# Designed miniproteins, single chains, continued (5), part 100

Each design is a single chain, and the fold is of that chain. pLDDT is the mean over its residues in the fold that is shown.

## One batch from the design tools (miniprotein)

Design m19474
Fold by ESMFold2-Fast:
Structure m19474 (fold): chain A 71 residues (1-71)
Amino acid sequence: IRELTVEEFRRHLLALGVSEDEAREASAKIGEAPLEEVPQVARELLLKLGIDENVANAIAQSIQALIETLK
């Protein structure tokens, strides 16, 4: 579950034009977080990278839905 959510987040970052190094660093932060906090941490990381709040919220919701589907 955690490995799949980390990979999904990395793919979202790359699709948004984030560099591979930045995507790797941000995805590592998701890997360090408790699974329940992953959507919140993902949203905060996206905002720090300058991603629009609406887009950050949409990606966080997508990750939350993925986690719930895998339970």
Scores: mean pLDDT 78

Design m19475
Fold by ESMFold2-Fast:
Structure m19475 (fold): chain A 70 residues (1-70)
Amino acid sequence: SDEELAERLAREAVREAQRETGVELPEETLDRLTRAALDLIRDQGENIDLEEIRRQLTLAARTLAERHAA
């Protein structure tokens, strides 16, 4: 389902950001990224670019990790 895909992509982005920054992200960040992933999947419809979605989520997670560390 789109929901399962969104959660998986969000979890991967969070793990990547945590590895790069050493910062542990709160549960609310995973929820935010899951919603963002779901919105991106639904907005793209038939032209789903999973590589681009993953790239955008990883960038967002990294940015949130850097802000959390500040």
Scores: mean pLDDT 79

Design m19476
Fold by ESMFold2-Fast:
Structure m19476 (fold): chain A 70 residues (1-70)
Amino acid sequence: MKELEEKLKEIEEEAEKEPVLSDAELEEARAKVREFAARSEEASEEEILEVARIHALGVISLKKKAEAAA
């Protein structure tokens, strides 16, 4: 559990350094997160980390876009 939390924190920090996702990429990211949520009870740690990375990129990109639009 603690190791997973540490990996999730690293993913968030790396996502902050990534470029902003396009609207199409954000839509794909959201679709992947929703699909994972529907089957998360059977998910592996590898799947959890991958979806966490996608989710973090999406959230951070939305924040950056909102700031750019203001």
Scores: mean pLDDT 73

Design m19477
Fold by ESMFold2-Fast:
Formats: structure tokens, C-alpha cells, sequence
Structure m19477 (fold): chain A 81 residues (1-81)
């Protein structure tokens, strides 16, 4: 739904800000988990793709690749717009 996309975009914008600010890993991963819960309200095909992308962002953060995580968040935001 449009409301689900708007909520996801707002959450991704907050996630991007946290990554840029080099917020603690635990905080960023908690934000990713919250976005995964919100993504469950998307249509099945779109949900699967978004969840896979959120997992990729979490893996980049756990690897210390904040620049890679930022790029992935920007790509996800572009696709949801």
C-alpha cells in the first residue's frame, strides 16, 4: 500500500542518517529489524526483494562496511520511490 511505502521510506531515511552518523551497530541493526517488520505489509514479490535487500544492509553493517550499507539504503529508497 502507499501508506506502507511512505512508512518504509521514512524509516530508510532515518536508517541512512544513522549510518552516516556512524551510530552504534546495535542501534542500526535494530532499525533494520524494525524495517523488516514493516516490509511484511508489502505485496509478496516486493516484500521478498525488500527483505533480501535489508538483510544485505545488515550484513554490510556487521562487516563494518558502512559506506556499502549507505549505498544499499540509497538504492532501496530509489526503488521504493
Amino acid sequence: SSATRERLLAGLEALLAAIRARAPEEQILGMVDFLKLAAHSLPADERAWVLARLDEIARAIRAGDYAGAEALVRELMAHLR
Scores: mean pLDDT 87

Design m19478
Fold by ESMFold2-Fast:
Order: C-alpha cells, then structure tokens, then sequence
Structure m19478 (fold): chain A 68 residues (1-68)
C-alpha cells in the first residue's frame, strides 16, 4: 500500500516538473504562437497521462488498506 502511494506521488511530481520545464522551454525559445501551442498541448497530454497512472496506483493502495 505505502509503496503504491509513494510511486503515485513520484509520478505526479515527475509529471508536474516535466510539464513546467516544457512550458518554460516554450516561453524561452521565442517560438511562434503555433509552435508554442503544440509544445504546450503535447506537454499537457503527457502530464494528464502521468496523473491518470498515479490515480490508478493510489486507488490500488486504498483498496489494499481497506481489505479488512
């Protein structure tokens, strides 16, 4: 249970950091609005995927703790 919660937390933190890094990169590179939008859309998709995986791990951890 604790291992699944720890892994979920790590995935959320990695996803958040990667997402912020990609947004900062897009801003610093002086991309066209079109390119910037594409970078942000891709970063958001990866962020959402990581959060979904983390949520599933959290639910598994909760189910294991409630198995009484």
Amino acid sequence: AEELKKKAKELREEGEKNYQDQLQLADERDFTPYTKANVRAFARKEYDAKNKQAEELEKEGEELEKAE
Scores: mean pLDDT 76

Design m19479
Fold by ESMFold2-Fast:
Parts: structure tokens; sequence; C-alpha cells
Structure m19479 (fold): chain A 72 residues (1-72)
């Protein structure tokens, strides 16, 4: 389900032990859920998770958040 995908991507994006590239890929998937999900609830939670990843990992994820907002 999209909810299971959201939780998986959130876990990966926020996992300090994983390489930055893997976290960035998960953040990209969160951005896609935020833009493309037909569920407003899932889209909002994906956006919140993406913002948390940007807060924790800094500017590396900012282009992904900017793209998601632009594409919405």
Amino acid sequence: SEEELLEKYREIALDESLPPEVRAQAATNLAKLAVDSPSPEIAQRAEEALREAVRRWGADFLPLLTKAVHDA
C-alpha cells in the first residue's frame, strides 16, 4: 500500500547509518508521493517526512523539495 511505501521511504530517508545517496533516493520517492498520491493524507505525510529529512541532512535534499513544490 502507499502507506507502507511511505513508512519504508521515511525510515530509509531518516536512517543516519545509510549512505547519503540512498537517503536522497528515498527522499525523492517521498517527494513523488507528496506530488502524485491521490490520497491527501499520504501526500501530506510524505511532505512532512521530506521536510524532516531536509531538516536533518541539510541542503542536500532542498532541490528535491523545491522540485516537488514546483511540480505540484
Scores: mean pLDDT 76

Design m19480
Fold by ESMFold2-Fast:
Structure m19480 (fold): chain A 119 residues (1-119)
Amino acid sequence: MTKFQKALDAALDYLGLDRSIFDEEKAMIFYGALQGLDPEASDLAKALIALGYASNSPEIRAALTAVAFYELDPSRLDEALTFASKYLSPEVVERLRAALEAGDRETVREIINELIKKQ
């Protein structure tokens, strides 16, 4: 398996999502760009960001970017959620904050699935 395939599988398992929901080829292109920008960053975080961009949804991209920033550095959660607040309702931002701070992966998955269903 390639480094991308391993990272993609880890991100999909993290989110509880099926590969068919995302454009895998598009995700691979964005993952490659992120690898070039920061080879040392978490492969999981890069895959989460790449899936967000592959979704073509500003809301899904914002939510997955916030999750990825928390995976990279929990101290940057406020910065990530400030970015996400441009695309997500205040209620969704606060639910995402509470879920990430609690380590509640199930609630994170529910929020992402709700955003996908709105597409």
Scores: mean pLDDT 81

Design m19481
Fold by ESMFold2-Fast:
Structure m19481 (fold): chain A 125 residues (1-125)
Amino acid sequence: APRLRILVADDNIDNLAELGGMIARVLGSDAEVELAGSGEEALELVRERRPDIVLVDEKMKGMSGIEVIRAIREERPETRVIMLTGNRDPEFIERALAAGADEVLLKPVSAEELEAAIRRARAAL
């Protein structure tokens, strides 16, 4: 099977590095991981690199995670999107899913939860 292309978007560089490292550990050579430090950079990389799966943080300066998800649904509806959020409000989760997120993961995310979510997203490709 071709190597899975994963994009991670978070404006916190420490969170971005931790999440990218976690994905690299659980998927190894099965995945190629790219990192975006903003929603705007994430959309540029979606257009240029055409990732299979995008993991997007809820809270980013400038374009929000929900705004990134909406833009991905409009431009690349085939891309699977997982939102990462500390917001446990059911109305927020419903809005994220309505915007086009395929799944919402609650922070803190374990390596096991992350691997399972990526495998579900891959199965839907």
Scores: mean pLDDT 85

Design m19482
Fold by ESMFold2-Fast:
Structure m19482 (fold): chain A 100 residues (1-100)
Amino acid sequence: ESPAEKALALLEELLAILEDPSASAEERVQAMRETAARLRELAERNPNAPTELRWLLLRTSHELDELVEQYEAGEISPEELRERGIALVRAAIAELRRLS
C-alpha cells in the first residue's frame, strides 16, 4: 500500500470520528493527535515519496497538532475544534486524492 493510500485511510478514519456527534472532545483530541503522529511517521519513513506528498503530510500533521494545542489552551470551544478539524481533514483528503 502506497504512503498516499495509507494517509487517505488515516484521514478518512479521523473524519468519521470528527463527524460522529456522539464522540467526546477527548476522543476527537486523541484521534487528531494519533493521526498527526502517523502522518508524520509516513512522511519520515518514505523519503523517496514525491515532495508535494511529503509536504502535505507534514503540513496536515502540524495543523492538526496546532488545533489540538489551541483547544487545550482554552482558545477554541469543543464545537470549533470539531468544525475546524473537519475542514482541515476534508481539505487534506481532497488534495491527497489529486496527488495520486
Scores: mean pLDDT 89

Design m19483
Fold by ESMFold2-Fast:
Structure m19483 (fold): chain A 98 residues (1-98)
Amino acid sequence: MVAQAVLTLVLKGESREEIEEFTERLQKAMAESGKVLRVSREGESPKLIIEGETQEAALLGVMLAAYLARQSGGRVEVEVDSSNPQEAHELLARLKAQ
C-alpha cells in the first residue's frame, strides 16, 4: 500500500544490535496491531521510518516506539526527527513526561 503519512524517529543505543532488535520488536508490534503500517531503518542510519495509511496510524507507531524505549530501561532512546510535523514532537514529549 502507498503510505499517506511518514514519520522519522532517531534511535540512540549503545550498540547496533540493540537498535536492530528494537526495530524488529517495533515491526512485530505494528504488524500485530492490524494497522496498515511499515517500519524500516535507512541502512546504517539511526533513523527509523514509520509509514502509515493515515497520520493516526503513523502516530500509533511513535507511541509504540516510546513504550518499547521505556521498557528498555534507557538502553534505547527515541527522539522525533526535526523534519516531522509539530504534532509528533508534542506527542513524544507528552509520553516522555510520564
Scores: mean pLDDT 71

Design m19484
Fold by ESMFold2-Fast:
Structure m19484 (fold): chain A 89 residues (1-89)
Amino acid sequence: AKELSETVRKLVEKAVEYEALGDIKQALEELERAMELSVKLAKQTGKADGALIIGDETLMLANKAGDEETARRVSKLKQELLAEADARV
């Protein structure tokens, strides 16, 4: 729904602001939340592009920050999203 898409956008905007302030921990938390909501939206709409983009950005930032646990969780979410898309008929 439109409201969910707007919430995802707001979370990504907030993450960008935290990155600009050097608060990488908060930026990763906002991006991970955006990723989770984007996965739900992708499952509802059948469009995974937005969730995959957010996942890639979150994974890059987590790896850059040395947050291996966040990187692992996001990688798993991306794999599950792709597997579910392939399984849909």
Scores: mean pLDDT 78

Design m19485
Fold by ESMFold2-Fast:
Structure m19485 (fold): chain A 94 residues (1-94)
Amino acid sequence: MEKEKKEKEEKIKKAKELLDKAYEIAKRSGLMKEYEKKGLSLEEQKLLSGEKLGRELIELGRSRAPEAQELIDKGEEILEAVEIYKKELEEKKK
């Protein structure tokens, strides 16, 4: 059984799903117009949406600590998903 390969595939799938949710949030907040003006690809828009949401959640959590630790944890999870998806995109360009 190739457990390591399956674990990698599952991590990539979860990262894509999390970034898709971040992108939907960005779309609802009007950030799409800024991304389009910058000429960003859909993949780049999803990565930036994740980075923005992750950082905002961490900053919000820090300002409301200790009751808002969940926001910090969620922001860190989203930033990890950005790194996973970014590596997957680089691998596919080879």
Scores: mean pLDDT 76

Design m19486
Fold by ESMFold2-Fast:
Structure m19486 (fold): chain A 94 residues (1-94)
Amino acid sequence: SEAMRKKVDELEKEGQDAASQATELFNKATAAQRGEALREMARLVGSLTDKANQVINEAKAAGDEESAKRAQEVLSKFGQQVSDAVLAGSKRIL
């Protein structure tokens, strides 16, 4: 539905903002701050996962399989972006 599409779009935006924040944090973290950055990243992942699951459940309840799939894609994309940020950070520290 249109309402679900809007919720998924907002979730996608939140996921992109979270990925950008994680990337910036990771790029700016010193070796001494790595543990703190990882802990913050874990909290960010948990928060986004909870929000995504809420949207997925609402979409499924509404019979909106497309929106449920897109919300799942947000989590998948976020995981890939975090992986890319780790790779980029390792490349700079090499």
Scores: mean pLDDT 77

Design m19487
Fold by ESMFold2-Fast:
Structure m19487 (fold): chain A 98 residues (1-98)
Amino acid sequence: SAMDEEIAAIRAAIAAAKAAHPRPTLEQVRAMPRYSVEQMKRLFERLGNKKLAERVEEYAKEGAHTIEQFIGLELRKIGDEIDKELAERRKREEEELL
């Protein structure tokens, strides 16, 4: 189906991006510019990501200091929310069949 082809293309793009941008080492992360919570919040507000801007203080308490760390934590949270929604949908479908 067209949806399966689109999902395959997205997976290939993610795999290619991961290969092109390997995870930085701990030393490289320490060398990255550090932004204040206020500077980071303003940056994400200006970029139109209101949800990430609202969660900047939470992520900073978790030890985030670089743009990449803030984005990484947000992507993990979005992934967890998607997985939870998919699990709840699957459970509802199984309960309707019983």
Scores: mean pLDDT 69

Design m19488
Fold by ESMFold2-Fast:
Structure m19488 (fold): chain A 93 residues (1-93)
Amino acid sequence: PLDPGTREDVAARLRAEVERILAESSDPELLAAARAALVALDTAEAPSGTERETETLELTDEGKLVRRRVRLTSENGLLASEELLSEEVTDAA
């Protein structure tokens, strides 16, 4: 296995890249894949009782940009809950 320092660095870089995709991408399929990857990363690295906030950006069929902020809660290293904190709908144009 990787040493803890290397593992933390790799996990941090992967999380930052996934969060960038969620914030900047307008591709629904890519956003869904990025959300799944973020959940997997949170599940793998988060200690019991950890809370994390993530922001997602989604383009709707109506041409609206939906910005959601969610709180992920982990227990015993597993994702326990996902809570919607805020949702902002803006015109994409």
Scores: mean pLDDT 66

Design m19489
Fold by ESMFold2-Fast:
Structure m19489 (fold): chain A 111 residues (1-111)
Amino acid sequence: SSEEAIKELEEYLKEVEEAAKKLKEALKKGDKEKVLEEAEKMYEAALKAYKIALKSGDLKALEIAIETLEIALDALQEAVKAFPDDLELQLREGMVALMLGMTKLLKKKLE
């Protein structure tokens, strides 16, 4: 149901927010291993949010997924700036940007 989807999306939003915070703290310390660990956790939660929102087709679900993906993209962009030679971070940034673009397009179609 859309109510269950929204609740699950709010949980993934919190998970992404926490991972983004820890990633940014690790960036300040120059802890690349911790940055990569938190980036992967953040990416997995964002991907799950994206999949749920697409399946639900609900405007509120898409809005939560957009917020979740924007937080993840911002944190990944900062990680890529700090470690510009890390191809995995670049790939994750590109994938989140694509997911965000697709979610925004779907929301626009349903408005």
Scores: mean pLDDT 91

Design m19490
Fold by ESMFold2-Fast:
Structure m19490 (fold): chain A 96 residues (1-96)
Amino acid sequence: SIEEELERLAEEIEEAAATEDPEERLARLREVLRRLHEVFEKASKEELPRVLEVAQRALDVAARLEAEVTDLELQLEASVLAIGFAAIIASARSLL
């Protein structure tokens, strides 16, 4: 179900937040973004508030990673992920 997938994504975001290696954290967040897009496409209006909460937490983790990394390539990748999560937030809000 969408609810079960959103709870799994919330867990994976916290795993990403706890991951010390920036490249592995990016890979985890990239997978979260892909799966969150799939969930958003299938989500009912009643599920959108939870999509927003999960996307906002993922955005916070991506933004923190961007601030922490000194490597320009990793910083750019983190920025792209943050933009992706922000886009889902904007789209979900437009449907509420």
Scores: mean pLDDT 89

Design m19491
Fold by ESMFold2-Fast:
Structure m19491 (fold): chain A 77 residues (1-77)
Amino acid sequence: SSELERLDKEVVEAGKKLLEAAKKKDKKAVEEAKKEFEEAVERFVEALRSLGKEKEAEEARKRAEGLLKKMLEFAKK
């Protein structure tokens, strides 16, 4: 439980960094924040799968993919 809470917070914080980089239109910061976000999501999804929470893992992955797409489209405008 506490590990999942920690990993979820890491995903949220990485997402915040990516959004701030996108708002500033800093391409290098966006690329670095995107990598950090993807790595945080991967750790969270793997932790869920390791606990037998396959459905939650798939939902978390799809939600993260959707959020990433929206943030990257925002950065392009």
Scores: mean pLDDT 81

Design m19492
Fold by ESMFold2-Fast:
Structure m19492 (fold): chain A 103 residues (1-103)
Amino acid sequence: MKAEIEVEVSEEDPNTAIVRVTGLNKEEAEKLAKKIKENLSTLPSVRSVKAKISEDGKELVIEVELENADKETLEEVAEAVKKAAEELGIEAEVKVLNAEKAP
């Protein structure tokens, strides 16, 4: 089954991007979370990365603290996430949501 990945600006903090991943099992979510953290930590715009997996493992939420969550930075985050999925052999659809609300 194909993973769905959504990247959006946090409603609580305009400089935080939220990455939501669905369609994975717990093992796949844990591997993807680790790889996403590694890829995002190499980006100069990223200040911190925190991952949370739901109790059933079906949802992964990654909070990415950014210097500035503008549209270009959100697209860069989305590309890093997509690359992490591809490196793990996970078929994923990545969408940037609410980019129009980014400063």
Scores: mean pLDDT 78

Design m19493
Fold by ESMFold2-Fast:
Structure m19493 (fold): chain A 98 residues (1-98)
Amino acid sequence: KDIELLEEEFGEAIKDLAERVKETPEELRTERMEIVLELYEALKNRDLKKILESFRKLAEIEAKDGRVDSLKKLKEEFEKLGLKEFAKIIEEVIKKYE
């Protein structure tokens, strides 16, 4: 259910981001770009464990870059969509970096 909901709401956006990363030379890819590829591959393989782990890595990078307010908004969006496990990961990351 959670994978299907994530794919329905964000699948196209994740795919578009992954395709843009693939067009970027490897030496110019940021850590965030590499994690986007990990998330896309995990989603394509329907591996919930790897999806959640890649998502957590992405959230941690956003927090390190000072984008905690963006994470707070994303958490609220995921809670509204019923993506409880994703919202929980964001909450844990926010608490760690605040």
Scores: mean pLDDT 82

Design m19494
Fold by ESMFold2-Fast:
Structure m19494 (fold): chain A 86 residues (1-86)
Amino acid sequence: MMENLEKWAKRMLKGIEEMIKKYKKEGISQESVTNAVVTALNSMIKLAKDYPDLAKKFLKEVKKIAEKEGLKLTAKAVDDIIKKLE
């Protein structure tokens, strides 16, 4: 696994967390937040072919953020993606 790819994944994770917090503050619906998060995850899913462990770790962290923020629909959508990669 390339160290530069781990740094990229950490930056993407921070971006998703900031996006979730911003959308919650703006009163965006949980359904719309879920769609935005799933769309952002498409790039990580594409990398799962070459770096499955990194992709799985990243997706688990996104699920944890969604659970912490009370976004049950978002957490379920991310969990469904994780299961498809297993």
Scores: mean pLDDT 79

Design m19495
Fold by ESMFold2-Fast:
Structure m19495 (fold): chain A 73 residues (1-73)
Amino acid sequence: NAAELQALRDKLTALQKSIDELNKKVEEIRKQNEALRKQLEATRKSLFDKWLEENKEKVEEIQKAIEERRKAA
């Protein structure tokens, strides 16, 4: 009984180490995905900023219209 219980505990310890190793690999993948997401977000922001520059006049007109409607009770 005691020897068999110890063998099972040793197997559980080995499985726990395998789970810990997989968790570390998942964390590395998450960090890589986060870096890629930031790169994509920066690219999208750059494109959006360029669109705003090209459409600044229209954006300002819309903002002014919203402000005027808010003041008109």
Scores: mean pLDDT 83

Design m19496
Fold by ESMFold2-Fast:
Structure m19496 (fold): chain A 71 residues (1-71)
Amino acid sequence: ERTVELVRRHGEAEGDRIADEYAEELVKKDPSFKKIADAARADPTLREVLRRLAGKYDGERQKKEYEKLKA
């Protein structure tokens, strides 16, 4: 079933991008988080944790940050 797998794979790539963007915003707010964000880019396991966190906060925090960036 390639259609389902393609959608999941596309979602993973977009999730990684959102996680990276979230990490950069978080580092901007708290520089101490930069060490973890940089480690997550090199470590797939940490990256998955970061992606999951980004998804959880996306509904409120990320949306507000995104609106600010649009300005």
Scores: mean pLDDT 61

Design m19497
Fold by ESMFold2-Fast:
Structure m19497 (fold): chain A 54 residues (1-54)
Amino acid sequence: MTLEQLVEEAKARGEKLVIELDGKWLDVETAQEVPKDKVTFIKEIDGKKYGVYK
């Protein structure tokens, strides 16, 4: 899966994209921390972990 595919799938489901940095999940648009329990559909792309949340 590419990053572009993950972004399109998240948009289609009304979900927001997050990235893992130093054990924290951050919203890619706002940089706000998202609780781990809300993060789903975790994928590793180019050595970085991405997920989605509502």
Scores: mean pLDDT 79

Design m19498
Fold by ESMFold2-Fast:
Structure m19498 (fold): chain A 74 residues (1-74)
Amino acid sequence: MSLFELLSELIPEISVAQLRRMFEARRKKAMTPEELELAAKLGRALNHILENDPEAADRLAAAIRREVERERAG
């Protein structure tokens, strides 16, 4: 499972397509107001998970570690 797939599973209000679009816009340094709002929504949802769901937080940490390792290898 990719980080984007896990984030979409844990935060069903945000789709994988929306996450990919937001991260691509961030890489291009050209985020729209809609993409900035989506990033803020993601941040709030992640804080909620960290406070209320330690199992989901642990799964997210593991997925982030895998994504960082993939980025270093590529």
Scores: mean pLDDT 74

Design m19499
Fold by ESMFold2-Fast:
Structure m19499 (fold): chain A 116 residues (1-116)
Amino acid sequence: SELARALREFAALLAEALKLSPEERALLERAVDLALAARSGREMIDRLLRFGEENESNVVYGLAALFSLLLSAKSDEEAYKRAKQFFLAGGLSEEEAERLAKIAVEVYRLMLEREA
C-alpha cells in the first residue's frame, strides 16, 4: 500500500539521519509493522506509544509524539511546519528536517485517507 511504502521510507531515512544502531533500527522496523496493522491514525499512535514504552525506545516514543502532533494539525501546511520544527528541535540539520518533514506529511495524508 502507499501508506506502507511511505512509512517504511520515512523510517529508513529517520534511521539514517539519527545514525541508529542495527538493534535500534530493528525496533523501529517492528514498530512500523505494528503501526501498519492499525485501523486508524489514533490506533497507530497508541500502538507506537505502547511499543516504545515496553521496549524503552526513545525513537519509537518520539515517532508516536510526532504523529500525534501531525494528526492534531488543521492542514498539510501546519503538519509540515510542525514536523520540520520537531526534527530541528531533535538536532537534525535543515536539509534532513525538510526531507523527513515532507515524508511525514505524506504519511499524515495517507493516514487521514484511511480514516475517511
Scores: mean pLDDT 85

Design m19500
Fold by ESMFold2-Fast:
Structure m19500 (fold): chain A 94 residues (1-94)
Amino acid sequence: DKLAEVVAESLKRELLAAGVSEETAERIAELVKKATLAFEQKDYDAAIEYLEEAIKVLEEALKKSKNEKAKELLTFELERLQLLLQHVKQLKAQ
């Protein structure tokens, strides 16, 4: 899926530019890509699992970050993914 790849690449680029490590940026981008692909396939269980793992990685990165720009971006992404997770859980309940 080209959209999932573009979104993941953009997120990775932003995280790297903000000073997030290559390993952490790649892991977050990969999990967001997998969650997006699962959601598009209506596989809500897989989407929830990938989103929960991405949230965990973001929370750990936030705790370890000493860079203010990285903290702001990681906080923004954490809030965004938490809202998306609640939305996917609501769709699964229907």
Scores: mean pLDDT 85

Design m19501
Fold by ESMFold2-Fast:
Structure m19501 (fold): chain A 101 residues (1-101)
Amino acid sequence: SLDEEIDRAYQKIEEHMKSKEEFDEVAREILKEWGVDVKKLAENLGISEEEARRLIVNAILTYKYAKENGDEKLYQKAREIIELIKNGEVTKEKLDEIMKK
């Protein structure tokens, strides 16, 4: 399931939380496992590839934080963003729409 894939990705992030270089590498591994084209993701959002990799890490961290703290609204937003990224469907318009909820 999506939730099991996110939990597995979070474990990788947690193991590498102490290094910026390791964060970028773990983001690359997650995006590769999910079959996400990071260059296209960056182009679709008008951001750098580094910023696109940071986006997925931050989305996963936000998902776990929200879930652990019972913030259902933030949990649903983070989950929806992750799903759009995983499916290659993320756009600036869709992100703005989710953030307005």
Scores: mean pLDDT 82

Design m19502
Fold by ESMFold2-Fast:
Structure m19502 (fold): chain A 90 residues (1-90)
Amino acid sequence: SMAEYLERRKKLIEELAKKLSGKATPNVIKFVEAVVERAQQLAQLVAQGVISEEEALEKLKEFVKKLGKEYKVEKAAENLLKLIEEELKK
């Protein structure tokens, strides 16, 4: 159901926020939500053949770094960038 989906999404975002900053603070939660939304938008552009997977990943990294500064969650942003790099390395 949609209610079960939204509850699951909320829990996943809170868990990721906690993993990135040790605490699921409101600023870190908003940061994670915005990054997930941007990642979904970029994935759709890749699926449509508008941009390459490499270009999408670079745009995502730039977004993470910029948003980390704007939300004052730079440590969480650095930790997320590290996770993205580890995923790219396999």
Scores: mean pLDDT 82

Design m19503
Fold by ESMFold2-Fast:
Structure m19503 (fold): chain A 97 residues (1-97)
Amino acid sequence: MAKKELEEAREIAEKEGDEVALKRIELAEKAVENGGTEEAQIEALKEFLRYLGVPEELIEKLAEYLLNKENTEEARKVAKEIAEKVKEYLKKLEEEK
């Protein structure tokens, strides 16, 4: 997402009081500011998952699989399963607002 779009989305989310959207935008802005490196993206993801209350064990496991280049097929499958669970947390939080 472009810097300008992130800035506009942040203004809207801030006015609406959407804390989840604000946190997403904040982390995306940090990733862009750090040049969009894989390390910056993974750190932003870890902070966002912690904000959502995802267990630290799952966060570290996901980060490890994303950084592991050797056994990609199995690692990607496990990472996808963890991501699906995180997606469900997101939907529940958005629906309860």
Scores: mean pLDDT 62

Design m19504
Fold by ESMFold2-Fast:
Structure m19504 (fold): chain A 87 residues (1-87)
Amino acid sequence: SMEEELEEKAEEIVLEALALLNAGRPESEVLARFRERAERLAKELSPEQLRYFVETAKEMIRKAEEQGVISREFAERAIEELERILE
């Protein structure tokens, strides 16, 4: 389904960011890569698909922060980038 495909794409983008952070990449580099991938995907989506993608990715980022996998600062900045894409 459309929702399943968008969830998979959100997971791929979020898990790549988590893997890069675990590999010791600087948060600024990982955030730039995360933004680039999210912006590229956003260009291919309808407004409804884009909203679903953004909300799904935001939930995944929040869960990673709650689990201590990422810093609060990274989570807040990643969420800000996702919210900018909705504009």
Scores: mean pLDDT 88

Design m19505
Fold by ESMFold2-Fast:
Structure m19505 (fold): chain A 86 residues (1-86)
Amino acid sequence: AARQATLQAGLAQSQADLDKYKKEMEEEENKIKRFRELAEQVKGDPELTAEYQKLIDEEEKKLNEARDKMGGALTRIQGHQDRLAA
């Protein structure tokens, strides 16, 4: 009983983490899309283009971090599910 309760609590937490990281990825993807659209509007200005590219690079880094965290949460979910099934 105690083992199953602990695993179910861990599964619920890992699922909440997964939802959080999915939202973070969506937010970063939307920001990247917006900055790319703005960069196209100013493509004749090398200084402004470089500024938007820097912002895109920063958001791509955050997207990769969120993707890594999502992968970790998926691994934890699978581990909890496997242990609950055993």
Scores: mean pLDDT 83

